# Ledger of designs, part 19: designed miniproteins, single chains

Each design is a single chain, and the fold is of that chain. pLDDT is the mean over its residues in the fold that is shown.

## One batch from the design tools (miniprotein)

Design m630
Fold by ESMFold2-Fast:
Structure m630 (fold): chain A 99 residues (1-99)
Amino acid sequence: MSDQELIDRLVELLKKILGEKKYADEEFIKELEEKDPKIGALLQTIFDMYKSVLKEKGLPITNKITLEDLREMAEYLLKDEAGRSVLEELVEALEQLQK
C-alpha cells in the first residue's frame, strides 16, 4: 500500500467506526478497547504522538481528534518505520473489526 492509500484507508475505517461522531475522544477509545484491547492501545499511541506534534507546532492540545487531525497525524507517523508499523497494525486490526 502506498503512504496515501494507507492514510485514506485509515480515515475510511475510522469514519465508519465513528458513524455520526465528528471526532474521536476518550469514550471512543474506550469503546474500541472493549472490542479489541490492541486497537485501544494502538489508537492511544497515535493520540499521544499527535499531542506531541501539536505541542511542537505551538497548537492547543485537545482531547477531541477529528478525522482531519488523524490524517495529519498519519502523515507525520509515515516519516519513520516505527510510525508506519503502528499505522499498518491499526489498519489491519480495524479491518478485522469491520463487518
Scores: mean pLDDT 73

Design m631
Fold by ESMFold2-Fast:
Structure m631 (fold): chain A 59 residues (1-59)
Amino acid sequence: AITSLAQAAELPIGTVMRLIREFGAKTSVTRASLRDPAVKRAILGALILEYGLEAVAAF
């Protein structure tokens, strides 16, 4: 769930939600965004997919 991933990334839920909105809307969804060298970014990418399967499907 989003809370678990937010804790793993050491980020507040509010910040994660904002990143999901901006990240998914602004960035062209790329495989690199899911397998970034930055661990936290990789977690955020996975969080978007797991939490917002609907949002990702909208793309």
Scores: mean pLDDT 49

Design m632
Fold by ESMFold2-Fast:
Structure m632 (fold): chain A 65 residues (1-65)
Amino acid sequence: MRVEITEGMMRIMASVFAGPSLEVEARDGVLILRGPLDTEANREAVERAKELAKKEGVELEVREV
């Protein structure tokens, strides 16, 4: 379902886009991060996204693809 993207979500997305290619989707107030976790860089990007989501008060789901 379509949801409005908040400033917190935008900051998380910007952080992820600065690194590995990961797919980001906002749905029902949740920010969903999808991508391969085969590299340390991808895992680091996921951990940074989790930390930022906690700081910004955004609900984050991580899905390995």
Scores: mean pLDDT 68

Design m633
Fold by ESMFold2-Fast:
Structure m633 (fold): chain A 93 residues (1-93)
Amino acid sequence: MAAELVRKARELKERSDELAKKARELASKSSPEIQVIYRTAYENALASRDLADEAIKLKDDVERMKELLEDAERLLKGAQLLLKEGELADKAS
């Protein structure tokens, strides 16, 4: 149902915002070489947020909402992996 997809989109948006904030904070404390990893995580998290926001606005097309949410989840997963990669690189330095 559209209401369930809207709730999922809001949850994705919140998770993406939190990850973007964390990536930005970690970037500010890292060397320039590692900052690029966190910057990419930040950009992917913002892209995920924007797709989730678009899904919330598109309440009458359930199939398109599903596609946008799948893309948003993929971008968020990518951002999470990059964040972990950056944290590992910070610990290695």
Scores: mean pLDDT 85

Design m634
Fold by ESMFold2-Fast:
Structure m634 (fold): chain A 56 residues (1-56)
Amino acid sequence: SVAEVRAVLAEMERASEEERYRLLLALQDYIATLPPAEAAEAAALVDAFLARWIAE
């Protein structure tokens, strides 16, 4: 669910760079199993996280 995606993203905010890469790969695999509407919402959340991470 999108709630699981939000929980993983919250964990990633506190994680090391190496752990963020690992969690991101697992998260992308999980998002691929979601219904299209939930996958789209999850992708937007991931994009927002990546934009913040690149700006660090």
Scores: mean pLDDT 82

Design m635
Fold by ESMFold2-Fast:
Structure m635 (fold): chain A 119 residues (1-119)
Amino acid sequence: LSRAEQKARIVKAVNEALWELGREIMEDEKKLQAAKGVAIKLGLATNDDSDEEALIKLREALLGFVKDQLDAGASAEEVIEAVRRYTDTAKSLPSMSAEEQEVLEEMADRVIEAIRAAA
């Protein structure tokens, strides 16, 4: 695969994984509240955003992070390591609840699995 084809394949797989996870989160009121909390604590959303808007912003931020790593020339394995570091840093924020940490971990796991499958 060309670099452009590999990037497109990974981006598509990550986007599909995050969209499916987003649907699952929307069906779980506690996970949806946790996702909004994560988005607010990461500075991606405000209390004025709906739960759905906050979730969309969180998904778009994680997809954008993956795109930026790939644009910078990162390999699939380097993107996986970057996602893990980003998630671990976010989980270490003092105000991050157990439920918010679980949502971050689930999002990271789904993204990493999608990258590995698409690489």
Scores: mean pLDDT 88

Design m636
Fold by ESMFold2-Fast:
Structure m636 (fold): chain A 87 residues (1-87)
Amino acid sequence: MTEEHLARLKPAVERLQPLFDRLRELLQKQRDDPSLRLSAEEQAALDRLLAIHREALARSQGVKTDEERFALAEEYLRRLEELAAEL
């Protein structure tokens, strides 16, 4: 991935930082207390995040070029921004 590609992704990554912080907190709480019950909305959000992540990971196994890696990263971040807007 080129510096130009990274520069184009940086604003999306920065906009997603609050989502990443919230998800990290929720996952940490579940690890610390496995009996903790998430709300239906929180569970649905985590399930969608996990599905997006699994799809991106599976597709990453097939990418061969920096351009393909950039396109996959851009799609992944776009999907996360869509999820964040619904939270």
Scores: mean pLDDT 75

Design m637
Fold by ESMFold2-Fast:
Structure m637 (fold): chain A 65 residues (1-65)
Amino acid sequence: SLDQEIVDALKAMARAVSSMEEDPEVSRRLAELSTQYIDAVAAGDRESAERLLKERNELEERSRA
């Protein structure tokens, strides 16, 4: 399990990276998926983490196309 301070720092980084997207709807969704993924990893929920990572990566790939 990750300490809360590390979780908070990772979420802040995820929001900052997501803010680089030009589309505000894509940016918001990427931030949401990334923070949910971090929470799932911190909780040890491997199945949710894998699903969220796939959804986040698919959205990122689609936004670049």
Scores: mean pLDDT 79

Design m638
Fold by ESMFold2-Fast:
Structure m638 (fold): chain A 83 residues (1-83)
Amino acid sequence: SREEIKEMLREYFKKADTDGDGVIDTKEEFLILYSGIHNGTDKPIEISENFYEFLFAYFDKDRDGKITLEDLLAVVEDYLAQS
């Protein structure tokens, strides 16, 4: 369900937020988040620089160079609304 997806995303976000500041602002933190969502692991996967920049910009809704949990949830809500 939508609620189950949101809870899953909160869990992966918390795992990726290694300094506990509530934002993802490094490539390393982002790759942990993406790996969790993509394959259910916290091991970073290799992606191209162009794909990383595209994905980070896609999740960074306010374009401040930081991804918040609210940004992540907004991306998922937008996707579900269009599906």
Scores: mean pLDDT 73

Design m639
Fold by ESMFold2-Fast:
Structure m639 (fold): chain A 79 residues (1-79)
Amino acid sequence: MEEKAKELIEKAREYIRQAREAVQAGDVPASLDAVRKAVEYVKELEEIAKKNPKFQKEVDSLREEVRRVMREVEAAARA
């Protein structure tokens, strides 16, 4: 379970990074796909955090980063 939580955290961070890189490259469709993947991994981590509250801080941090990146992607899509 702890190994799976670490993998989900790494994957969520990787897709958040990919979304930001795609925005910088002007690739809005790729940024949206990366955000969707990051959200999926965060949701899986949330299920683990329900049984192990020590992961709740990581969930909260990743949720905030995802929301920030989503706002960046939405702003780029409107430009």
Scores: mean pLDDT 83

Design m640
Fold by ESMFold2-Fast:
Structure m640 (fold): chain A 81 residues (1-81)
Amino acid sequence: SAWEEAVEAAIAKAKQQGLDKYAQLMAELLERYKAAVAAGDLESALRELTALANLSYLLGDEAAYEAVEALRRAVEEQLRA
């Protein structure tokens, strides 16, 4: 999906910039998000997306931030329904 591609691109960019710890954290957050969705745990999914969005913003990756925030809002709306 477009958002997942944006996150993978952000991880690759962070690695190229020598920010390996941040790249690893983003990869772990992405995996935890996928696990939470598979488990039907939308509260955990929302927490993981919030962390991914904040980290993308901290790294200055606007494309990843915007894509993750759009997905985070969709999950939040589903959780409130």
Scores: mean pLDDT 87

Design m641
Fold by ESMFold2-Fast:
Structure m641 (fold): chain A 91 residues (1-91)
Amino acid sequence: NAAERAKELTELVKSDDPEIRLQAVKELARLSEDPEAAKYVAEGLVIASEDPDEKVRNAAIAAGLGNAGTSKHPEVRKAGGIAAQRLADRA
């Protein structure tokens, strides 16, 4: 189910492979409207927004400006806002 998938993706955001982390962030962003996935999406996006890899950070920022930042779920919107603020912090 979506909650189980989101939990797995949040674990993959902590992978030692930046390409796996990048794909996990993109897939988590797609689950931004699922109520059962919300807590895992929020956790994974905040982690990814601080990732040492620029592409992973940019994917989390993009999710924050898009699907996550405009989500119906307050937890996901808050996490998306945090990720989006990383763009301002890096400017």
Scores: mean pLDDT 80

Design m642
Fold by ESMFold2-Fast:
Structure m642 (fold): chain A 89 residues (1-89)
Amino acid sequence: DPSLDELLARLERLVARARQIRDEAMQKMKQGQDVTPLLEELGRVVDEAHDVALRAEALAITRRVILLGSQVGLLEMDLWVFKKEIEKK
């Protein structure tokens, strides 16, 4: 599975590609040229960006859940230490 950093880098490349297609399509439209192939390619880039974004979001949410779960475990450990200290008095 790709890292979050790899997915974010891929999203940045897809944004750059989308801008290139948009700029080329705008220039061709000004010249009265057919932009259908560029619009179809942009649609594919949008679909890929959507899939990559969903994967990045799922991975980011999973990391947050792991961090919160670790905090609960630390609180449980602190309570066990506190219980042992009280039982010694």
Scores: mean pLDDT 78

Design m643
Fold by ESMFold2-Fast:
Structure m643 (fold): chain A 84 residues (1-84)
Amino acid sequence: MTPEQEGAQQAIEDGEKLINLLEEEGAPKDLIDRLRQLVEQLKELVENNAPMSDIMAVSNEILQLVKEFAEKNPEIMAKIAKKI
């Protein structure tokens, strides 16, 4: 396994943990469902050795959604930070 593949797998695992913490702290179901769909899509791309451009596109969408939510909901993000 290449370092890039190991990094992608770690990002998937970290993403799943973050989504679980967001759900526990009461993030909207629509956000949780969308993030879970994107993480599953990312897993499929990694398993199928998809081009890095496709993997990066999905990863960037996940990061943008989390960033936007964090900026609008700093209280929830502060609670999550205490658990990691």
Scores: mean pLDDT 77

Design m644
Fold by ESMFold2-Fast:
Structure m644 (fold): chain A 115 residues (1-115)
Amino acid sequence: SKFDVEVELSIIQIGFTVIKKVLSNPKASDEEKIEAMELAIKYIEKVAELAEKNGENELSQKLKEISERLKQLLDEYKTAAKNGDKKKQEQIKKEAVELLKETLDLISEFIEKLR
């Protein structure tokens, strides 16, 4: 039902708030930040599937594009972490956080369209 979709999306929004805090925390380990990015990708892919199933094809496409960009950033982050490239890691974190903010806006738009 539309209600079940709205509940699932609301839970995912809470998850993204925690993920953003981990990525923005200078005390979080590289492992924790990698796990946060992996979880973000999983959540975005889930929202994209829900959007497509509810006829929101353009929203689904935008979410898929964000997911693919985050996958690229995750691979780059893993490489930068291995090489000790802290400047590159910081640039990647900033871009990832902006993509998560865009995702939250898209989820809010999706919830509104369900009503």
Scores: mean pLDDT 90

Design m645
Fold by ESMFold2-Fast:
Structure m645 (fold): chain A 78 residues (1-78)
Amino acid sequence: ASARLDAVMDTMLEFGKKNLSPEAVKKIEEIYEKSKGASVDEQKQAIVKMMNILAENLSDEELAAALEALEAASAAAA
């Protein structure tokens, strides 16, 4: 089970819902839903796509906060 990757994706979705426009959130939600039950490689690709959406829509300071939250979620799921 990819519990660590699931925790990272859940954290990205929650961060997106709090900080992004509804249109950007919808894109992240579509990626998230498609990654449910996916292989580890597909989940890694989903994380890269979600990160790109965050990077395009967040300031450098907001992106740094997102990365800290993702690190914490990854550590908690280990």
Scores: mean pLDDT 80

Design m646
Fold by ESMFold2-Fast:
Structure m646 (fold): chain A 120 residues (1-120)
Amino acid sequence: KVEEVERLAYETAKAAYNGDIERAIENVRRFLEVAKGLSPEEVLDAAIRGLKKAGLTGENAAVEALRQMKTRDLSPEEAARRAALIAVSTGAAAGFKDGKLTQEQADEIIRAVREELGLG
């Protein structure tokens, strides 16, 4: 499960980076499902490893945000939702910066995932 969460964080960020809303949502749903059996610390640490492997612009800020969440006494579900959103936001922002996405496309992916996570 931990290795699957790591892989899904990587794939979620890459899907968002490429503007693939459908794949980003599918990966987020699977991320939440797989994370249900893990502690918040296991989820956040796996997400950190996945994002480091993605090697996208904004990686250091995303990793620091996830580390800060380990101090916030989050439930496993809250940790999973926040980690998934950080993966998507990091990918979308990197895609915009690299000229692969317009601002509108990046904002749309982030909004769609926020709605899927109940954070909209």
Scores: mean pLDDT 84

Design m647
Fold by ESMFold2-Fast:
Structure m647 (fold): chain A 77 residues (1-77)
Amino acid sequence: SANDQKALELLKQSQKLGDEAIKAAKDGDIKKAKELADQSVKLALEAAKISTDPDLKQAGLRLAEMTKKRVDEAIAK
C-alpha cells in the first residue's frame, strides 16, 4: 500500500539519522546527537503508526527503542 511504501521510506530516513546521531555522540557533540536521535525516533514511530503491515509496525517500534539505547550508550563513557 501507499502507507507501507511511505513507512519504508520513513524507516530508511530514521536509520540514517540514527547513525548520524551515534557519530555525533562519538565526536562529543552531545546536543547534536540528542537532536538527531529525537528526529530518528520520531520518524520510526511515525512509520509504525502509518503502517498497515504488522512486521513494518514492529520494525518501527523496535528501531525507535534500539536508536534510543544505542545513542544513550554512545553518549555514556
Scores: mean pLDDT 88

Design m648
Fold by ESMFold2-Fast:
Structure m648 (fold): chain A 102 residues (1-102)
Amino acid sequence: MTPREVVRALFEGDVDALYEALRRAVEAGRAGRYDSPEVTGVLGAMMELAGLAQVGDYDTLKVAEEALKKVIERAKKEGDSDVAMLAETLLTYLKDSIEESK
């Protein structure tokens, strides 16, 4: 997985690709591979979300918010608590970034 796959899935609203990317990040983190493309891709996505909030690209942020909400719902339904927690962390970061940019 490339670091850009998380960013792409998030900004395009690709719920299936985003779920898979976050699942792989969770697995890499559990294995202690914090420097992996899967983990660094999530950190890169956080930085890109903050950047979009600073420039006021609220249309893309809305797509990302809706995709994260769908990932959380799916993760909870499937019992994947770690993916749900990671997606909730990203959603909180997105919302905080929007509030700080206002």
Scores: mean pLDDT 78

Design m649
Fold by ESMFold2-Fast:
Parts: C-alpha cells; sequence; structure tokens
Structure m649 (fold): chain A 86 residues (1-86)
C-alpha cells in the first residue's frame, strides 16, 4: 500500500534523526501535545507531525470504511513511534 510505504519511510527517517537528537523527551512531548521545542530540530518536528497526520488519516479511513485493518495499522505505527521516542 502506497500510504504504508510512505509511513515506513517517515518512521525510518525519524529513527535516523533521533540518533543525533540530544533531547528525545522534548520530541516525545511534541508528538503527544504538539508543543514546539527549540531543542528539537525543525526537520524532526516536521516528520513527527507528518507521521501523526498519516496515523490520524488511517483512523478516519478505518472508521468510515468499517475496516479494522486500517485501525490496526494506525495503532502499530503509533506504538512503534512511541517505542522510538521512549
Amino acid sequence: MKLEEEMERLLKEIEELLKSETDKSAALEYFLTGKKSPSVSEELQKKLLELDILIGMLRIIGAVSNDPRYIELADEFEARLLSLLS
């Protein structure tokens, strides 16, 4: 699925950016609350926001189409992202 491939790409890019990031807790706060922090790079913030939007879109698609596979995929990507930020 093109959307799943894009989400995998974003998750990999976020993982690579986190290797050079000095404040993972600020990145986690941004993902959970949307609160911008100067200690988190603009590129990382942008990719976190993009992935969060795609996760939200999958949940909406799953709800509208009544297809649990989209909800399960959204939950999987969110869990994987939270694991990277912890």
Scores: mean pLDDT 79

Design m650
Fold by ESMFold2-Fast:
Structure m650 (fold): chain A 75 residues (1-75)
Amino acid sequence: KIEEIEKEIEETVKKARDLQNKYNELLSQAQKALEDGDEETAQKLIDQATQYKNERDKYIEKAAKLMDEYLKLKE
């Protein structure tokens, strides 16, 4: 049972990292679009980045709950 929670924490944290990387990538692309004067493309990229940020935050929240559960079982 504790092994199952450990595995789920690892998977959840990995998912959060992947989403964070995508968020950073899109922000870099948005910055370049702004430098090129393409405000419309920049806004679309920022909107996409915000979606990945919100999804990442949900996985961080899930990981925190799983870690709390893990600590209660381990204690």
Scores: mean pLDDT 84

Design m651
Fold by ESMFold2-Fast:
Structure m651 (fold): chain A 58 residues (1-58)
Amino acid sequence: ATVTKEAVVPIPAAMGPALAAWEAAEVMRDDPRVTAVEARAEPLSADTVRLTLTSTLA
């Protein structure tokens, strides 16, 4: 099964969108039911991003 989630999240200015997406994907990969993860981050402001996470489940 494939699940897509979107969330608007505040991030530290030093983190940036790419690192926020990477951290979110890593948390999802820690779940043994998750076989693949794709993450995108779109900057909305200096301290806020839209994360889109797509997970493939076993």
Scores: mean pLDDT 72

Design m652
Fold by ESMFold2-Fast:
Structure m652 (fold): chain A 65 residues (1-65)
Amino acid sequence: AEEIRRLIEGLSPVGRRLLKREIAEELGVPVEEVTDDVIVDHILSLSPEERERYLAGIRKLLEDF
């Protein structure tokens, strides 16, 4: 949980917006409802393999944005 929160906190405003939009589409909710807690809970609900792939995507957002 802490590792995921730290990654999210490291994102630029652009990176955070892109991540929130992706999760909003996956959950079928407005982007304004995608809080950091919603992001963490979503990632923690994934299998270990899916979670690692998702975290790799977030790390790429940190590098690119």
Scores: mean pLDDT 78

Design m653
Fold by ESMFold2-Fast:
Structure m653 (fold): chain A 90 residues (1-90)
Amino acid sequence: MITGAVAVALDENGNVVDVKRFEGKTPREAALEAMKRSGAVAAGATGLDENGQAIEAVGLRDGKEVVRIPLKPGVDPYTGAMLAAKKALE
């Protein structure tokens, strides 16, 4: 069960412009909110279970989901979000 997400937003050069944890949001909702907060070109978010473990990452570009990555156990939530954000930016 996903209980929250960590989101990373990137500018057009791949620089991090926002990082935030969202409780009660899906990865897609968190990534979309990070884009709205920062005006970023792309964002990624990692969904967290009830134990704070990363499950999946979602990447958005121009407000649209373009990437979804299942995560292996032990992936850091920031790392998952960053991978999805970079893949969405390409």
Scores: mean pLDDT 81

Design m654
Fold by ESMFold2-Fast:
Structure m654 (fold): chain A 72 residues (1-72)
Amino acid sequence: MIEVELEVPAAAAPAVAAWLASKGVEHEVRPLSATRAVVRVRAESEEAARAIAEEILRELEAELRAAIAAIA
């Protein structure tokens, strides 16, 4: 098992945690500051960890784009 830590916006942390839980991925979420949180993910390999990180980034990008579109 390899552990990776990903710093995410605090507002996005619940969505990221829910997504990881839905995929059965072992994770922990910790507040870092009022605006930032750290998501610690456990993966079977470096390749699996990279794939998970890429999926999290895609999910965050989609939510950020939706929020921007709502304002515009």
Scores: mean pLDDT 72

Design m655
Fold by ESMFold2-Fast:
Structure m655 (fold): chain A 124 residues (1-124)
Amino acid sequence: SKTLEDYLSLLSEEYFKQILEYLKKLAPEVVKELEAAGLDVEAVVKALLAARIYVDPSILDWSPEEIARELALFLENLPSVVADAETVVEALRRLAEDPSLLQRYFNNKISLEFAREVVEAMLG
């Protein structure tokens, strides 16, 4: 099966940098929360993007700004939709305990094995 790195190889580093810069503008509080917790924001974004490409590769036709908006919405919704948590960081910690929560977020369109790879990449 395809790995997380296989999906990310479909994007150029320049395209990814543009996504990250838009994300910092659209969700600055989420980015600051992740950084304050010692998480690598780039790794979190790459892992979530790989999962989103796995579910629907048509996202590769979107602009960096449109992808950044989608990822901002995913991160902001994590505490309320994926896990009963008060912060994005707490939601990510709950995903480490139960990667099936990420599967449920993506309507079971990713495998449990792939969900584990995504969570591991997000948390280091």
Scores: mean pLDDT 83

Design m656
Fold by ESMFold2-Fast:
Structure m656 (fold): chain A 94 residues (1-94)
Amino acid sequence: MKEVEERLEKLARELEKRREELLETNSAEELLEKAREYLEKALELIETDPAKALELLLEAVYYGNLAIEKAGVEKVPQELIERIREAIARLNAL
């Protein structure tokens, strides 16, 4: 788990640096599409590479949060939120 924590910390710092640029250059819909793409990749890897799945889930949550900041929570599809919760639950069950 330490190598995963180090990778997540590095990813979090990189995402924070990109935050300003992503908000200026992307629409809320584009940010939601990125969140969906990362979530789908994470779901594929939960059983085979849970460490990579966790990193991809962090990306999905990050892009979802940027979309909320840009257009409000009502613009985030409920099914996306539910799928993220399910992915977290599946990882925690491992």
Scores: mean pLDDT 78

Design m657
Fold by ESMFold2-Fast:
Structure m657 (fold): chain A 72 residues (1-72)
Amino acid sequence: SSEALQEALRQIEETIAWLESLNTPLAQEAVETLRELARALVENNGVLTPEVQELLRRAQKLLAEVEAQLAS
């Protein structure tokens, strides 16, 4: 639904704002990937196409790496 897409985009924007506050190169890569994910979600009306799924996997991996660096 359009509400589900809007909520997903809001969560992505919140995550981007948090990552930008960290001011690290890895966080910047995660921001770039999340912006591409947001674009792909809009272009595909929220459908989890193979492109969207791949971008989601990349974003999740980068977010895990950012969190691991903050825990160190």
Scores: mean pLDDT 87

Design m658
Fold by ESMFold2-Fast:
Structure m658 (fold): chain A 108 residues (1-108)
Amino acid sequence: MSDDQRIALQLLEELLEREKNEELRRALEEALELLKEETDPAKLQAATALAFRMSREKNEELRLALARALIAVLEETDPARVDAIVAAARIPDPERRLAELRALLAGL
């Protein structure tokens, strides 16, 4: 197991243990299952970045969007789409971040 994969798995497991929202818990469980089977270093790096962002996110709607973005990254075959999702997750404005993540997820 790579260091990125180990870190991402640990972060997602900690998030799942603390999460009370059932929809978000289901998304985190799906992300964990996909992440265990992932071997692409770029996707593992993206997953770690998204998991870390999610661990610091206080807004449940944004955490759910980030969890769905993580699932989308792990299922994606287009590197440009992976990069776009990660870039959207890094937008400093929370409202714009949510809008961009939702737009990307709706187009998948």
Scores: mean pLDDT 79

Design m659
Fold by ESMFold2-Fast:
Structure m659 (fold): chain A 64 residues (1-64)
Amino acid sequence: AKLKPGGLKLALRSMERLAAVVDPETAERLRQAIEEAQKYAENGDEDKALELLVSEMERVDAER
């Protein structure tokens, strides 16, 4: 969560791009995480949204 202002937007975009190039099961999981993170951001909890996205990206990398 030490990204610059607007880091959440970059994380969301990175997740969308990643979902386009991974297997369908991983892509589905990433898109679900994006949707959940957007709900946190809409409630003003951008830190939780960002933590969720970072955690999911780290899980995808660790499963390689």
Scores: mean pLDDT 73

Design m660
Fold by ESMFold2-Fast:
Structure m660 (fold): chain A 82 residues (1-82)
Amino acid sequence: SLDDVVAATVQRLAELLREHGASDEAKELFREMVRKLQEATSKEEILAILEEGAQKLSDIHPELRDEVERLLAEAKEAIDAV
């Protein structure tokens, strides 16, 4: 389901941030993303939140850009499939 895809994406992103010792700024951004995703009512809103969050997170941690972009691409494909 869409909810399952969003939950899996949130979990994978949280694990990525933990493994790489993400900054407090990145952790706060992640918390904001989770709040927005919980309030989102459409696939379009979910995709917009994930896109914006991925861009901002990659700006804070350029070293994680490739992994964040891969997670985003996989999430988009999974969302489009449901």
Scores: mean pLDDT 87

Design m661
Fold by ESMFold2-Fast:
Order: structure tokens, then C-alpha cells, then sequence
Structure m661 (fold): chain A 97 residues (1-97)
């Protein structure tokens, strides 16, 4: 039936950024936490990307570390993740106001 907001964000990261469900779930959690911490008005896609990469690099999960390395070394992967972040922030702004 209807997807929850978090489920829609996970799907965005899976389809646009080509992330696994596990990685997309972690990104969605980080993004929601960042909106609560800094507010939607101050959270840019670039700031969200920086915080996601930092969290992944500090993670003990080798899949998250591999994704961070791929994004740092691939402009295409970085641009896809930024597009997914941008669309997710637009969705969050719509539903969290």
C-alpha cells in the first residue's frame, strides 16, 4: 500500500544512487537525523553528502566504507548521490512541515 516517508527515501537512494537496501537505509537514517539536528532550511545536499561520507568512513561496516571510497573516487557516483539527496530533501520538506 502507501509507503512511509522513510521507505520512499530508501527507494530514491536505491534507484537514483544505485545503493543496496542496507546502505540506502543507513543513508535515510543519517538524512532524517540531520534534518532534526540542523533543520531542513540549513541542510544543503552538499552538507548532507559530507556528513554521510564521514559517517560511512567512520563505520566498521566494510560495505559502507567501500561505498564512501567509490563516491570519493567517482564524480558520477557522487553526482548520483547528490541527486538522490536533493530529491529526498524535497520530499522531507514536503512532509515535515
Amino acid sequence: ESFSLKEEIIKIFQTIAELSEKVAQRVADILIDLVEEVGIEKLTPELALERILEAFKESEDPELQEVAERIENSEEARERLLEAIKRSLELLEEYLK
Scores: mean pLDDT 81

Design m662
Fold by ESMFold2-Fast:
Parts: sequence; structure tokens; C-alpha cells
Structure m662 (fold): chain A 69 residues (1-69)
Amino acid sequence: MVAEAQKRLEEGYKRGLEEGKKGVSLRDAQIRVAKEYQEMVKNKTPADQIALFRAYALGYLLGIREAEA
């Protein structure tokens, strides 16, 4: 489980770097992540899937932030 969360964070970071370099802003990324999280909560998504999404989203936002340098 810890290894899977780390893998999702790394996948998110890589995608965030790629999209940030293509012009996706940190603000737009934050809004998208917040909307996806709210939908998962409303739909009663299992806690383990939400935890993996949180790991991915953290990586994604870090990647976007780094690309905006």
C-alpha cells in the first residue's frame, strides 16, 4: 500500500511537470483537483481509492508548481 501511494505521487508529479510546461496554471490544476475530490466524496468512493487519489493529486500539484518556475 505505501509503495502504491508513492508510485501514484510519482506519476502525478511527472504528469504535472508535462502539463505545467504546456501552460496549465497552478490555479486551474487546484480547481480541477478540488472538483474531482468533491465528486469522489459525494459518490462514496472507497477510502483506499481516495487515499491513492490524494497521493496522485499531491504529486500533480507539485509538478505544476515546479514547471511554473
Scores: mean pLDDT 82

Design m663
Fold by ESMFold2-Fast:
Structure m663 (fold): chain A 66 residues (1-66)
Amino acid sequence: SLVDEAKKEIEEVARENANAPLTELIKKVTDVMMEQIKRMKKEGASEEQLNEVSDHAMKVIVEAAK
């Protein structure tokens, strides 16, 4: 659930910034990723869960750059 919630927030931020310059989209996605990772760490998420969310954010950025 923590991973799914974080992925959803990352995807929503990317969608909201789909028409923004790529540099702004990267910044916004990175910022929300860092915020979600901080929250997940406080809630006791495993390193594997944190890595899954980080990997997902990178995939979202790569897809947006196409």
Scores: mean pLDDT 86

